# Ledger of designs, part 69: designed miniproteins, single chains, continued (5)

Each design is a single chain, and the fold is of that chain. pLDDT is the mean over its residues in the fold that is shown.

## One batch from the design tools (miniprotein)

Design m18387
Fold by ESMFold2-Fast:
Structure m18387 (fold): chain A 99 residues (1-99)
Amino acid sequence: RVEEIQKKLLEIAKKYNISPSVLAEATLLLLDYYEEGKIDLAASILLTEEERKKLSYKLPIPPKKPKFSLPLDAFNSLLSLVTVDGYSLEDVRKAAEKV
């Protein structure tokens, strides 16, 4: 399971031309905020202003400047590991730590 998720994370990194280490850090941040029910805040941290404008609603102001940014499609692909594929937060965290 963890190895399968790790492979999917690496495929997302390659598809969107993101460093595997950056994608891993972004995944861990996303999961922490998802667990707290703060997915909109995760989006405000991880998406650029241009990508945020593609959303139909206004995102909250991020608590700090984003360290890195993801395309909206990459963000949604990471979120789908939990929401669509049904992987546990623990298994996705373990996979991200191995990237």
Scores: mean pLDDT 74

Design m18388
Fold by ESMFold2-Fast:
Structure m18388 (fold): chain A 69 residues (1-69)
Amino acid sequence: MEEKRILQVLVENREKGVTVDELAERLGLPRDRVAAIVTYLVSKGLVEAKVEGDKVIYFPTEKGIEYVK
């Protein structure tokens, strides 16, 4: 349930991407829990990570977009 909610937020913000801190704030979840779920979604090929300076920004893959549709 939480995995799908996180993925939905990523899909809604797919042009700009979202950080773990932004996901935690939007969903009212602890940062560590969001980080664990995002790592799991990356392992499933539903989410990808981009490193921009000292920030990691997360984006849904095509597979991730279809998963929540």
Scores: mean pLDDT 83

Design m18389
Fold by ESMFold2-Fast:
Structure m18389 (fold): chain A 91 residues (1-91)
Amino acid sequence: LEPVPEASFEDILEGFELIRESILELIEKYNDEELKEKLEEAEEKLKNKDRSGIPLLAEVVYKLLKKQAEEAGLTEEQKKKLEEIEEILKK
């Protein structure tokens, strides 16, 4: 397993480009100005080979996934599965 610190900016940018449209669609859907600004900052930093763009991108993705999960609604079955997984993780 390759260490994340050794990943090239080209590899990171390529991975980002694969999900970029989905990220932009979610930002537009939720009309989140803060996430839009953070995404733009992350993109600029990554293009300039600034590693501080990586945690910004991760924050944007995490927050969008959380919003998507909340909007999609968790079924009772999904909630039970999450609780079961959480209990396993506590062990």
Scores: mean pLDDT 69

Design m18390
Fold by ESMFold2-Fast:
Structure m18390 (fold): chain A 59 residues (1-59)
Amino acid sequence: SSFPEVTEDGIVLKAHGDELLVYVNQTLFGVVPRADLERVRAIMTELAEKRGQTLTDLT
């Protein structure tokens, strides 16, 4: 199945059905169950802050 494209730089979190898609600089980095959204968002927020990256939450 094809995943949607994102146009935003940095880290993007996008819901796709029962999955959470994680993008880094428009490249699909990982796919996790949507049930893990809060944990993944917390981890990615901390990572973005440490790296000086933008986090865009599209969930």
Scores: mean pLDDT 83

Design m18391
Fold by ESMFold2-Fast:
Structure m18391 (fold): chain A 87 residues (1-87)
Amino acid sequence: SELEELLEELRELAEKIRAGELTQEDVERMVELLERLRELETNPRLRAHIEDIIAMFRKMAEGREWSQEEQETLAELILTLVDAREG
């Protein structure tokens, strides 16, 4: 399904964040996937979490320096979201 494909790609990109291998194209793709996940999500609590993650990611993408702590936090939030949707 589209949801399953989105969650798989989000997981892969979150692992790239952890590995320090995230490219500018990956940043753009991550935002695109999160925006699409938001559109498909019917659970208001999960939608709110997706919005928070998008907001954090956009702040990082808008020319802020990438801190390791911010990258780890975003990776954990994304993986938590993916796990919640797969269960």
Scores: mean pLDDT 76

Design m18392
Fold by ESMFold2-Fast:
Structure m18392 (fold): chain A 101 residues (1-101)
Amino acid sequence: MKKKLEEFKKKLEKMTEEAKKDLEKLKEELLKEKKPAKEIVRKLVQKATAYSLRLIGETEQFILEEKLPEEYKEELYKHTNEQSKEILEHAEKLIEEIEKE
């Protein structure tokens, strides 16, 4: 049903916002611990990739559990890809801030 799809899309959006905050917190913690820039970059890439894969996994699980029609699958995959891209772009921005030192 359309309402479940919209609720799930909002869940993905909240996961994206949590991912961004977790990435910022991770950067701050690693900088406070005086970790080398290369280590911070690797950890940020790893965390962002893990969140991206989690969004994909949650999406596939929702599609299977709800037996989502093909039309709505297309829409949902587009939304998931957009959210995943937003997480990866946010990580890239944080990495650029570290490299600019």
Scores: mean pLDDT 86

Design m18393
Fold by ESMFold2-Fast:
Structure m18393 (fold): chain A 80 residues (1-80)
Amino acid sequence: TTVEALLLEAISAAASGDFAAAVAALERAKGMVPDSLPEKEAILAAIDAGIAAARAGDGRAASQHAFEALVLYLRASAAQ
């Protein structure tokens, strides 16, 4: 399992209204972000915003934040 796969799972779960699955995927992704990654704080902030939105039942916001985290993670990973 990769951070990318978990963030994609979170986007899909949030879009389908499965907020419990979205939170679980986002929390697991958060734990797997390497400490050495550039912009780690921005990636974690996007994941945390996605968790908060999913817990509030806001699937659109949760999906958007999870997608932002994915884009930030891919950019940071490519820069290494």
Scores: mean pLDDT 86

Design m18394
Fold by ESMFold2-Fast:
Structure m18394 (fold): chain A 95 residues (1-95)
Amino acid sequence: MDSETPIGRFNEILELAKKEPEKAKPYVEPLIKLLSDEDPLIRAQAAILLGRIARELPELAKPAIEPLEEALSDEDPDVRAAAREALEEIRKEHP
């Protein structure tokens, strides 16, 4: 990723979610807010990051379930796909 701060930050949060998912907890609420961003790329990125957090610690991503279900009806197909994957990660880890 050879882009400036926005893409670099996305990658840093992804790595944080993989290595120290508990440290990603403060990002869950901001990422939920970004699911309603005007930019569909930002909405898709938020859903992807929530899915990564859910993959490691599904309980941390539980507050995102309702916002992600809303994102399944998003006008952008990439946002819908990312939201579906994130919800699957949360639900797959159900005991």
Scores: mean pLDDT 76

Design m18395
Fold by ESMFold2-Fast:
Structure m18395 (fold): chain A 92 residues (1-92)
Amino acid sequence: MTVHRVEVDLSKLSEEERKRILGSLLLLAEELNAELSYDKDKGQVILKLVDEAKNTVGITILNVKEYSEEEVKKMMEEYAPVVREERERSLA
């Protein structure tokens, strides 16, 4: 397929793993200049990877129905710095 699609159900993961994945997704959106959006009706966070012509080449979907949009944003903002620091320590 021309578009790569990945779906992850966070309910199968520990709370710490969920927070780390959400923080990692925010970092990936920043690093790859990808579109990050929240679909409240489906309870999903969606990361879209686009090419130079703005065509969608990849989609990552996280099922976060147990969390509100505000809770998801807070977890992303709190854990993105933690994931960044851990990555920087691993590169040293």
Scores: mean pLDDT 74

Design m18396
Fold by ESMFold2-Fast:
Structure m18396 (fold): chain A 74 residues (1-74)
Amino acid sequence: SMIARINAVKTKAGMAKEIVSLIRYIRENAHLFPDDEVSRIYTELQQTLNDLMMGKMTIDEAKERVIAVVERIS
């Protein structure tokens, strides 16, 4: 599962890769979600990626946010 892959991540680069993959999935499947929810999720994931890359967020904090998004859309 995606949650298992996210939990297995040990590096910032690996976490960034999973966030980018999820953003791509949401963009490619936008028609399955309400427009306002797509925009909100996209903004949340993009902000998480930016904060992680800038050192404003730990890998564990990024995992919690991304897992919460996956659980919400599942």
Scores: mean pLDDT 84

Design m18397
Fold by ESMFold2-Fast:
Structure m18397 (fold): chain A 85 residues (1-85)
Amino acid sequence: ENEYNGALGETQAHLETAKQLIKNAESAKEAGEDVKGIVGLYEQAYKSALNGARVSLPEQQKLKEEALELAKEAEERKKEAEEEG
């Protein structure tokens, strides 16, 4: 259970970071910041979400699925930002 709680905390931290990076990218886009910077924030969000999925245990399948879905969202938003730039 000690290992379970550690992995839970790590996965949640990665998900929180990914969500915050997506919000930062959206704010940067609204502020008219450089497209490369916006794309970089989405790329960092994608990597953070994948790290969350990687550190999750088999018993944490729901969190792993949430992390993979968040990674997919970050990738899609990155493509949109690249197309607008």
Scores: mean pLDDT 82

Design m18398
Fold by ESMFold2-Fast:
Formats: structure tokens, C-alpha cells, sequence
Structure m18398 (fold): chain A 79 residues (1-79)
């Protein structure tokens, strides 16, 4: 179903950007991390799912580890 595919795509994009943001933070590139977090939040909210919404909230708070886990759970439930 197209709706399910769009949710999966947005969750995968959000997860990719959260992971990139974590790597940028570990490298000390706070500016890159901030931009990647903004992208992750946008895609997580675009899923229209409760897990995506919660992941966006944690990412905005800087808790990228919790955001990553919630996005992984969302993908597992849809796949």
C-alpha cells in the first residue's frame, strides 16, 4: 500500500539522519549535527505515526539514542 510505503520511507530517512547526527556529534561537528537533527525531526514528523512523533521530540531534546530506538521500533512494526 502506498501509505505504508511512504511511512516506511520517512522512518528510514529519519533514522538515517539521526545516525548521521550522532556521528557528527562524536566528530565534534555540532553545526552539522544540528542540521541533521532538523532533517531527522522533519521526516519523523512526516510519518504521521506516534513513534515518529516521539522520536522527533527526543531528537529535539538532543536524545538521539532514544530517537534512534523509537524509529527502529517503528520500522520493525511496519516491515
Amino acid sequence: DEEKKKKIENLEKALRYVRLAKRSQEAGDDEAAEQLIKLAVEYAKSTGTELGKRAAEYAEQGDLEKAEKLLEEGLKELK
Scores: mean pLDDT 85

Design m18399
Fold by ESMFold2-Fast:
Structure m18399 (fold): chain A 83 residues (1-83)
Amino acid sequence: SGAQAAAILQQMAELEKKQGDDDSAAILQRRADVYRTTPVSPDAVALYQQALQALEAGDVSKFAASLTAAELILIGDQVDAEL
């Protein structure tokens, strides 16, 4: 759900802010605000969860890959639903 995706993105934003990356934190927080009320597929939520776990572990490559995969699912869902 969008609420689950928003919660995960919010936690990623808090971690980035603690690491001194205020710009990345602001982007993730804004995404969380958008997705809080938007339907999000379970597959995208699972990938955001993997991205959070990778970020917590300091695995930047896995974090970037999982985040990109989640965003691609959301773009596909939007195209299929609205375009």
Scores: mean pLDDT 75

Design m18400
Fold by ESMFold2-Fast:
Structure m18400 (fold): chain A 73 residues (1-73)
Amino acid sequence: GRKLVDEEVEKFRKRMEELIKEGKSLEEIEKEFEKFVKEFHEKYSSSLSYIDQALAIAELTDILLEARKKLAA
């Protein structure tokens, strides 16, 4: 469970870094986050524990907040 969470979190982090380097807007980054979270829930809601799901969403949210800070600077 935890290794899959770590792999998905790392995938999202790399995606956010790519979007920032490409000069994507905050709106586009937030849409990508919403899409990623939706797909994560659809794929893993039946296979991951509630704790692993909560940890994944928390880590994905932290990555979004860091991306928002980088764009606001």
Scores: mean pLDDT 81

Design m18401
Fold by ESMFold2-Fast:
Structure m18401 (fold): chain A 79 residues (1-79)
Amino acid sequence: DFVDELAERIRKAVEQATGVKLPDEVARKIAELIVEGKFDEARKLLRDYLLKQGVDEKTAEATAIAVVNLLRREVARRK
C-alpha cells in the first residue's frame, strides 16, 4: 500500500531529524493527508505532535516543513 510506504518514510525521516519515534497511527494519518494533497494539514499534525513530545517550536516547525516537502516531491516523482 502506497500509504504504508509513505508512513514508513515519514517515521524514518522524523526519527532521523528529531529522534522522535512516531506511532504507526500518527505516521499513517500524515501519509494519508499527503496522498490527498493536504500538505498544510499534514505539516500542522506533525508539528503539533512534535511539540507535544517536547520538541521546541522552531525545530518542530522546521522539521514538519522539511519532512512534508520531501515527501511531496517523492509522491510527485513516484514511478
Scores: mean pLDDT 83

Design m18402
Fold by ESMFold2-Fast:
Structure m18402 (fold): chain A 80 residues (1-80)
Amino acid sequence: GKASAEKKLEEMDKLLEKMEEIQKKLGNDIDSDIKVGMAALIIAMFKWLLSKGKVDDKEAEEFLKRVKEILEELEKKLKE
């Protein structure tokens, strides 16, 4: 329920911190800046929806999956 969604928000916040560390390593890279910005906006939207009681476990999983996909793209870019 809501408690599970709140745990997924905590996981998303940790993923964003990892993205910001990758962004610092990539330095002057607009694509990474856009990706981190998109993840931050997705998390902000999720947080707002959660505060309104409008997020179930399935929706929380979909938001988390999207944030994870952005992190995977950044990790691939770092390995290049």
Scores: mean pLDDT 84

Design m18403
Fold by ESMFold2-Fast:
Structure m18403 (fold): chain A 70 residues (1-70)
Amino acid sequence: MLTPEEQAAVAEAVRRLVEENKDLAEKYRSIKTPEEAKKFREQLKEEYRRALVELGLDPETADRVAEALI
């Protein structure tokens, strides 16, 4: 279960990623192979991790939380 601080950071990270990647749904629809789907998920995890680190989470905590979101 996420702490209130982790929940707030997740909500803000999601908001920023939606604003930054408004074409995310179109990118998802362009995926044609399982390999591309895996790379897309790995990219989303790294984007979440980066946003969480920018919001003040340490890299290890950010990685753990980002992995739980994907």
Scores: mean pLDDT 74

Design m18404
Fold by ESMFold2-Fast:
Structure m18404 (fold): chain A 73 residues (1-73)
Amino acid sequence: DVVERYTALAVQIVEKFVSEEELKKLAEDGGKSLEATILKVLPLFVPEFAELPEEVQREVARAAAERVTKKLE
């Protein structure tokens, strides 16, 4: 589905462009900073993401932040 596709892309993009150490710091507040970072970064690499409904964008950012946080454990 659309959410899963963009979530997978968001995880790949932040892992490629943000260091593991910085990702750990962004995840320390329960992923809120990581979620905000994904919302800012993802449209720069995937322009069509900005055209999705705001609720879908937020759902993708939360899912991606949660997935990255779990991988850092």
Scores: mean pLDDT 80

Design m18405
Fold by ESMFold2-Fast:
Structure m18405 (fold): chain A 55 residues (1-55)
Amino acid sequence: SKAEKIQEVQEELAKEVAALRERAFNGQISGDEYTAQVADLERERSKKVQEILEE
């Protein structure tokens, strides 16, 4: 179903954001880099959700 596909996309985003958060708190990336990469992931997630809803 579309709901299952959306849930999968959201779970992927949550996993990627959690990994970036850990890297930021461990000093592996800057806070600015974290914010920019999270914004990119959220934009891509929104695009994927829109594509699923428009199917």
Scores: mean pLDDT 83

Design m18406
Fold by ESMFold2-Fast:
Structure m18406 (fold): chain A 77 residues (1-77)
Amino acid sequence: MQALQLLSQSSSYRRQGRYDLSIQLARQSIDIGQQTSLLITGMALNTLSSSLELQGRLDDAQRYRQQSLQLQQQYQS
């Protein structure tokens, strides 16, 4: 539950243009999510990627987007 709440707050800060804070909260959601839920971890990686993209950090955004996609493929396997 805490990881999902952090993810929700991260998305809110992204919409407010507070990309650094959005990135920090998404990273915290990933750290917690890795211990409890691959689904939440995948969503947090996607949010992190989106915030990095909006900040203009395209290479970092692409790396995390690929990690999110790999986790999604694990659910289908």
Scores: mean pLDDT 78

Design m18407
Fold by ESMFold2-Fast:
Structure m18407 (fold): chain A 95 residues (1-95)
Amino acid sequence: MKEEEEKVKKFKEEIDKLYAEWQERAGRSSPAARVDIYLDFLKYLSKLEKKAPEDVKKYINERKEQVKQEIDRLMAGLPPELAAEVRKRVEEIEK
């Protein structure tokens, strides 16, 4: 329906706005806190995906993949022990 297409567009714009806000918050934080911020956002997107209409699930999954890539970049700069813990937390969120 045309009205649902407008709602889907607004929903995607809201997700993009939230993603930008989360990135800005992460940028102002220490490396350790930055990881926690992205993990919390990944958790949020996973919960949102379960409730989302089919049309937006693909978009949410694309954003989840981008967040996972940001976490991977941050892990490259962390001590090995902390990087292993972060990897385990990502796996638990994806269950």
Scores: mean pLDDT 77

Design m18408
Fold by ESMFold2-Fast:
Structure m18408 (fold): chain A 74 residues (1-74)
Amino acid sequence: SEADKLLEEFQKYAEELAKELVKKGKYEQADRIQEITIRAMGEIGRLIAAGAPLEEIRKVVERAKEEIEKVAKE
């Protein structure tokens, strides 16, 4: 489904960014990104299970990406 694709793309985005931070020795930032990712994935999974609109799922993904990018820029 489209929602499953959004979840997969978000997971890949977060995983790749965390890997790059680890390569740079930024372990604390990588750990924080992982924590944000786990929380967001849980929320998205609950929304999918509840049959929530795709637009609501997109908003969760975008908010999580913004938080992840903020952490990565520290």
Scores: mean pLDDT 87

Design m18409
Fold by ESMFold2-Fast:
Structure m18409 (fold): chain A 75 residues (1-75)
Amino acid sequence: MRLDDIDPSVLKEAGPLYLTPNPKTGKKVIAESPEENADVFSRAARNAAKAAGLTDEQADIVGETLREKAREYLK
């Protein structure tokens, strides 16, 4: 699977997963570190790939590749 095969909506769906809820206001804030954001994007991409019918091995490759790209993008 290519990164180009990942629908931008998958990255949008990943947004809520790397937002930490503020207990005072109920608003979600972006995770404090690029590493934490990269981990969450990687997990979301892996889950989306599995939902699309890819094998665990293929999903792991997608997750790793997106993690690397997310780290580059957050520089």
Scores: mean pLDDT 58

Design m18410
Fold by ESMFold2-Fast:
Structure m18410 (fold): chain A 69 residues (1-69)
Amino acid sequence: MLNKKQQAAKDALLRMGLDERTAESVALLVASGSSEENIKTAILMMEPEMSEDRAQEAAKAAVEAAKKA
């Protein structure tokens, strides 16, 4: 089960258009305190069709959502 920070990060990633499995995996990294750059890299590895700019926006949104939770 996801904690509050993990759920907030997952919800932000889902709003950015990531699939549920990818969003959940990335949300775990966000909640563990991984850097925005590392989160962006993880998104691009799981979603290779996503542009780098979109992956950076998603990483930033997920990190900010987790901070607010």
Scores: mean pLDDT 82

Design m18411
Fold by ESMFold2-Fast:
Structure m18411 (fold): chain A 58 residues (1-58)
Amino acid sequence: MEEVKEKVREAAIKLAKTLPRDVAEALLRHEAELASKEYGIDEEELIRVGREAMEEAE
């Protein structure tokens, strides 16, 4: 769902601005895994969306 992807992007941007890059990425991966499990969305897709958002924020 686009809604979940948008939330992942928003979270990733906040993490990237607030935390060190490695910590932000680790938390993003964990959030994506949980969201994927709850909503049945591809975990790798959510991680990719989050990473792209983090790159844009850098």
Scores: mean pLDDT 78

Design m18412
Fold by ESMFold2-Fast:
Structure m18412 (fold): chain A 96 residues (1-96)
Amino acid sequence: MESEPPEVLRRQAEENLRKAEEAARRGDISTAASYLTSGMLLASLTGDLRYQGEVYLRASRVLRTMATVSDPDTAAALLKQADALEKKAEELLKKA
C-alpha cells in the first residue's frame, strides 16, 4: 500500500496543467493542447473524482485562454470544449 503514491500522479498532472497554461498565454495552441491532454489523463489515473473535477475546471480555463488568442472559428470550437469540460467537472464534483 506504499509503492505508488497518488501524490506523484497529482504532481505530474499539476505540472502538465501549469505548462499548458503557460503555452496558452503565449498562443502556442498545439503545445497547450498536448499538455492539457496529458494532465487530464494523469488526473483520471488518481481515481479521485474531486481531483478529476478540479483538473477539468482548470483545463476549461486553459481552453478559454486559448480562445482569447485564437481566430474566431477556432475560439468558438475551444469555448464549446471548455463548456463541455465545465459540465463534466460539475458532475464529477457533485459525486465526490
Scores: mean pLDDT 83

Design m18413
Fold by ESMFold2-Fast:
Structure m18413 (fold): chain A 62 residues (1-62)
Amino acid sequence: GNKDVALQIYTAMDIAGKKSVTREEAIRLGKEYFGLSDKQVNALFDALGVDEVTRDQLLSLL
């Protein structure tokens, strides 16, 4: 679900040393580190209503 995707993107951001990511960066990092599909990442961003997320914002979903 979206919480699982949020945790994976949060972890990818931590590995990459990123404080925030755009939707496009999240798609790239999620695919590279966890094999996330574009659809899974887009579903999370659409549910949040944003095109950029911070690590703290993602952590608040967990």
Scores: mean pLDDT 85

Design m18414
Fold by ESMFold2-Fast:
Structure m18414 (fold): chain A 72 residues (1-72)
Amino acid sequence: SREEAERLVKAFLLSIGVPEDVAERSARALADKYHASLSPEEIVRRLADRLVADGTLTPEQAEEAVRRALEA
């Protein structure tokens, strides 16, 4: 669901140090855009992949953040 996607993406962003207000806005935007085409897990994993590709996260940091988000 959109709400589940928003919750998981927000948990992911918070776990990597994104401020609460930014995490909330970004999670809502991503959930609104992708919830109909991707599962919540797929949205989180694709976001993690993008952050690894642009050098924001190491692969290990991304895997840990995804794991924490899916437990949320």
Scores: mean pLDDT 84

Design m18415
Fold by ESMFold2-Fast:
Structure m18415 (fold): chain A 62 residues (1-62)
Amino acid sequence: GADAASAEAFKESAAKGLGAETADEAMRLVAALGPAGRASAVAETQKMGGDGASVAEALASY
């Protein structure tokens, strides 16, 4: 899995761009789907653009 710091950064970015409820659901999906969920989270954060793209790149590099 991703480091706790990477997970926190993703959650903050998702909450900022998508809203806190969507960020919570995204984190649950990542946990439930394991590596596949991480890939989905990267794709979802990339859709946010700007900050989301940066977070997605950081997650993908781990």
Scores: mean pLDDT 59

Design m18416
Fold by ESMFold2-Fast:
Structure m18416 (fold): chain A 75 residues (1-75)
Amino acid sequence: SVAELERGIEAGIEAVRKVNNLIFAKDVATGVASALRAIGMDQLAAEVEAARDKATTVDEVIAALEATLARVRAL
């Protein structure tokens, strides 16, 4: 559900902040993209994957995940 996805993204962002590791952050973004595809949000999933691949810092991944969370919350 959208509510489960919202909670999952929130938990993912918190974990990324605590671990503070780029590889871990990109793995979380991959999980978020997979969850988006599971509910039919393929375009948003592709945007998350593109942001993940482009990111060179943990903060860039966090910014992409927070932007994704805002869009999910607006549904």
Scores: mean pLDDT 90

Design m18417
Fold by ESMFold2-Fast:
Structure m18417 (fold): chain A 100 residues (1-100)
Amino acid sequence: MEYLEEAIKELEKAGYPVEFKEEEKEEIIETAKRLYELYKNKKWEELEKLNNELTEPTKAAVDAAMVNGEASEEARKIAAPVLAVQLLVKKLFEEDEKKK
């Protein structure tokens, strides 16, 4: 929970919308944990597949927003959950390194 709050704070400072619903917060945490576990277990194929599943919808949504002439703030809203997952994975990795 604490790492998610830190990730949200970093995103807010960068100008991203951070009003996540409780369900979205749970999905962000579980996705970050899954990515981190795949990384630690060197399951590169599964890691690549999960990363593609996370980024593909964001790319498609951003492309659609650009075609429809939607504002850049909508693209930021779409990107915010994916960036939160990436920040959580980074914090989990940093905590593991601190033990060394």
Scores: mean pLDDT 70

Design m18418
Fold by ESMFold2-Fast:
Structure m18418 (fold): chain A 61 residues (1-61)
Amino acid sequence: SAPTDAELAALKEEFIAALVEKEGLSEEEARRRADQAVAAVRQDPLYWPIFLRELEELKAA
C-alpha cells in the first residue's frame, strides 16, 4: 500500500490544482502544502490512504 514515485508525483499535481481551485490558495502556497503532504507520506506510508481521501473530498467540494 506504499505509493510509487509516480503516484506521489500525480498526488502532488492534483493537490496543487485542487488547493488553487477549491481553497483559493496561490500556486506558491498550494505547492508548499503539497510538498508537505508528499513529505509526510514518504516518512509514514500510513498517511497515503488519508491523503487520497482528503484529495477526493477536496475535489468533490
Scores: mean pLDDT 81

Design m18419
Fold by ESMFold2-Fast:
Structure m18419 (fold): chain A 80 residues (1-80)
Amino acid sequence: GDAEKGKKLFEELGMGDSHSLSGEDGEGPTLAGRFSREVLEKMLENPTKIHEGTNVPDFSKLLTEKEKEDLIAFLLSLKK
């Protein structure tokens, strides 16, 4: 996966601001920064499970396998 391509894809999909993933305050470091590759892969496969009560598009259909891999690489790059 390519983290730079994943970052651009993340922005193009409107999945959130940089603050959503690397915000200072709240619960501490963002939950996204603590997710393992396996957890992120499952979340992208079943987006409705992570966004209960929200109308979220089917990212499995929206993304190719390659784009999904790039997006996961980007999200993993955010961990400290």
Scores: mean pLDDT 55

Design m18420
Fold by ESMFold2-Fast:
Structure m18420 (fold): chain A 89 residues (1-89)
Amino acid sequence: MSKEEAEELIRKHMEGMHGPFGEPPSSEFGPDMRTIDLETFRKYFPDNKLSDEEAKEYLEILKGLYTGEVPATEEVYNKLAEFIKKSVS
């Protein structure tokens, strides 16, 4: 997957927090993906195809990107995009 494709998938996911998961709004602002745990993630994304280990790693990377603790590198974006792609197809 190209860097541009990976960045685009992540950008859309982070901007809306709707695609590619299409989560339903169940609170005033929906789940805060920067702080949610695996149990909360599974509650909102029951059809997500990631394993528990993959989902934990995905959430840690996503949190780090939001806080700036994880650098926005091509490697990180490609890894996150692979998780996103695997989760919805």
Scores: mean pLDDT 64

Design m18421
Fold by ESMFold2-Fast:
Structure m18421 (fold): chain A 61 residues (1-61)
Amino acid sequence: SATEEALARLRANLERAVAEGLISEAQADAVYQLAVELIRAGASPEEALAAAERRALTLLL
């Protein structure tokens, strides 16, 4: 599904960021959980990914 593909892409991007030392595993888990919770609340996969990306960028600044 589009949801499964979007979440898999997010997971891969977060795993890369952890491997590169940009964020912690705990921060990656929190960002992923945000996307899952937004989808459960009725957000589109695209909206949930955009929100997760914004949160991840805040952690890098």
Scores: mean pLDDT 85

Design m18422
Fold by ESMFold2-Fast:
Structure m18422 (fold): chain A 88 residues (1-88)
Amino acid sequence: ERAEVLRRIVELYRQAAELEESDPERARELVAEAERLLEAAFPELYAQMQALLERLAALAAAKDYAAGRELIANAPEEVKAFWREMVA
C-alpha cells in the first residue's frame, strides 16, 4: 500500500514536470497534490527533503557548490531512492 502511494507521488511529480511549460497552472496543482500525499504518508521523507533543499539553497547563496555536491552525494538513502524513482 505505501509503495503504491509512493509510486503515485512520483508519477504526479513526473506529470507536473511534463506540463511545466505548456500548462504551468496544472503543473502547480499536481505538485501540490504530490506534496500533500508525501507529507501525509511519508512525513520523515518529506522533512528530510525539505531540510536538504534548505541547506542546498543556503550553500548556493554562499556559492559553495563543492559542499552542495557533497551534501547531495551524502543525502539519506531514502531521499536518494525517491530521487532515483523520479528520474527513472
Scores: mean pLDDT 76

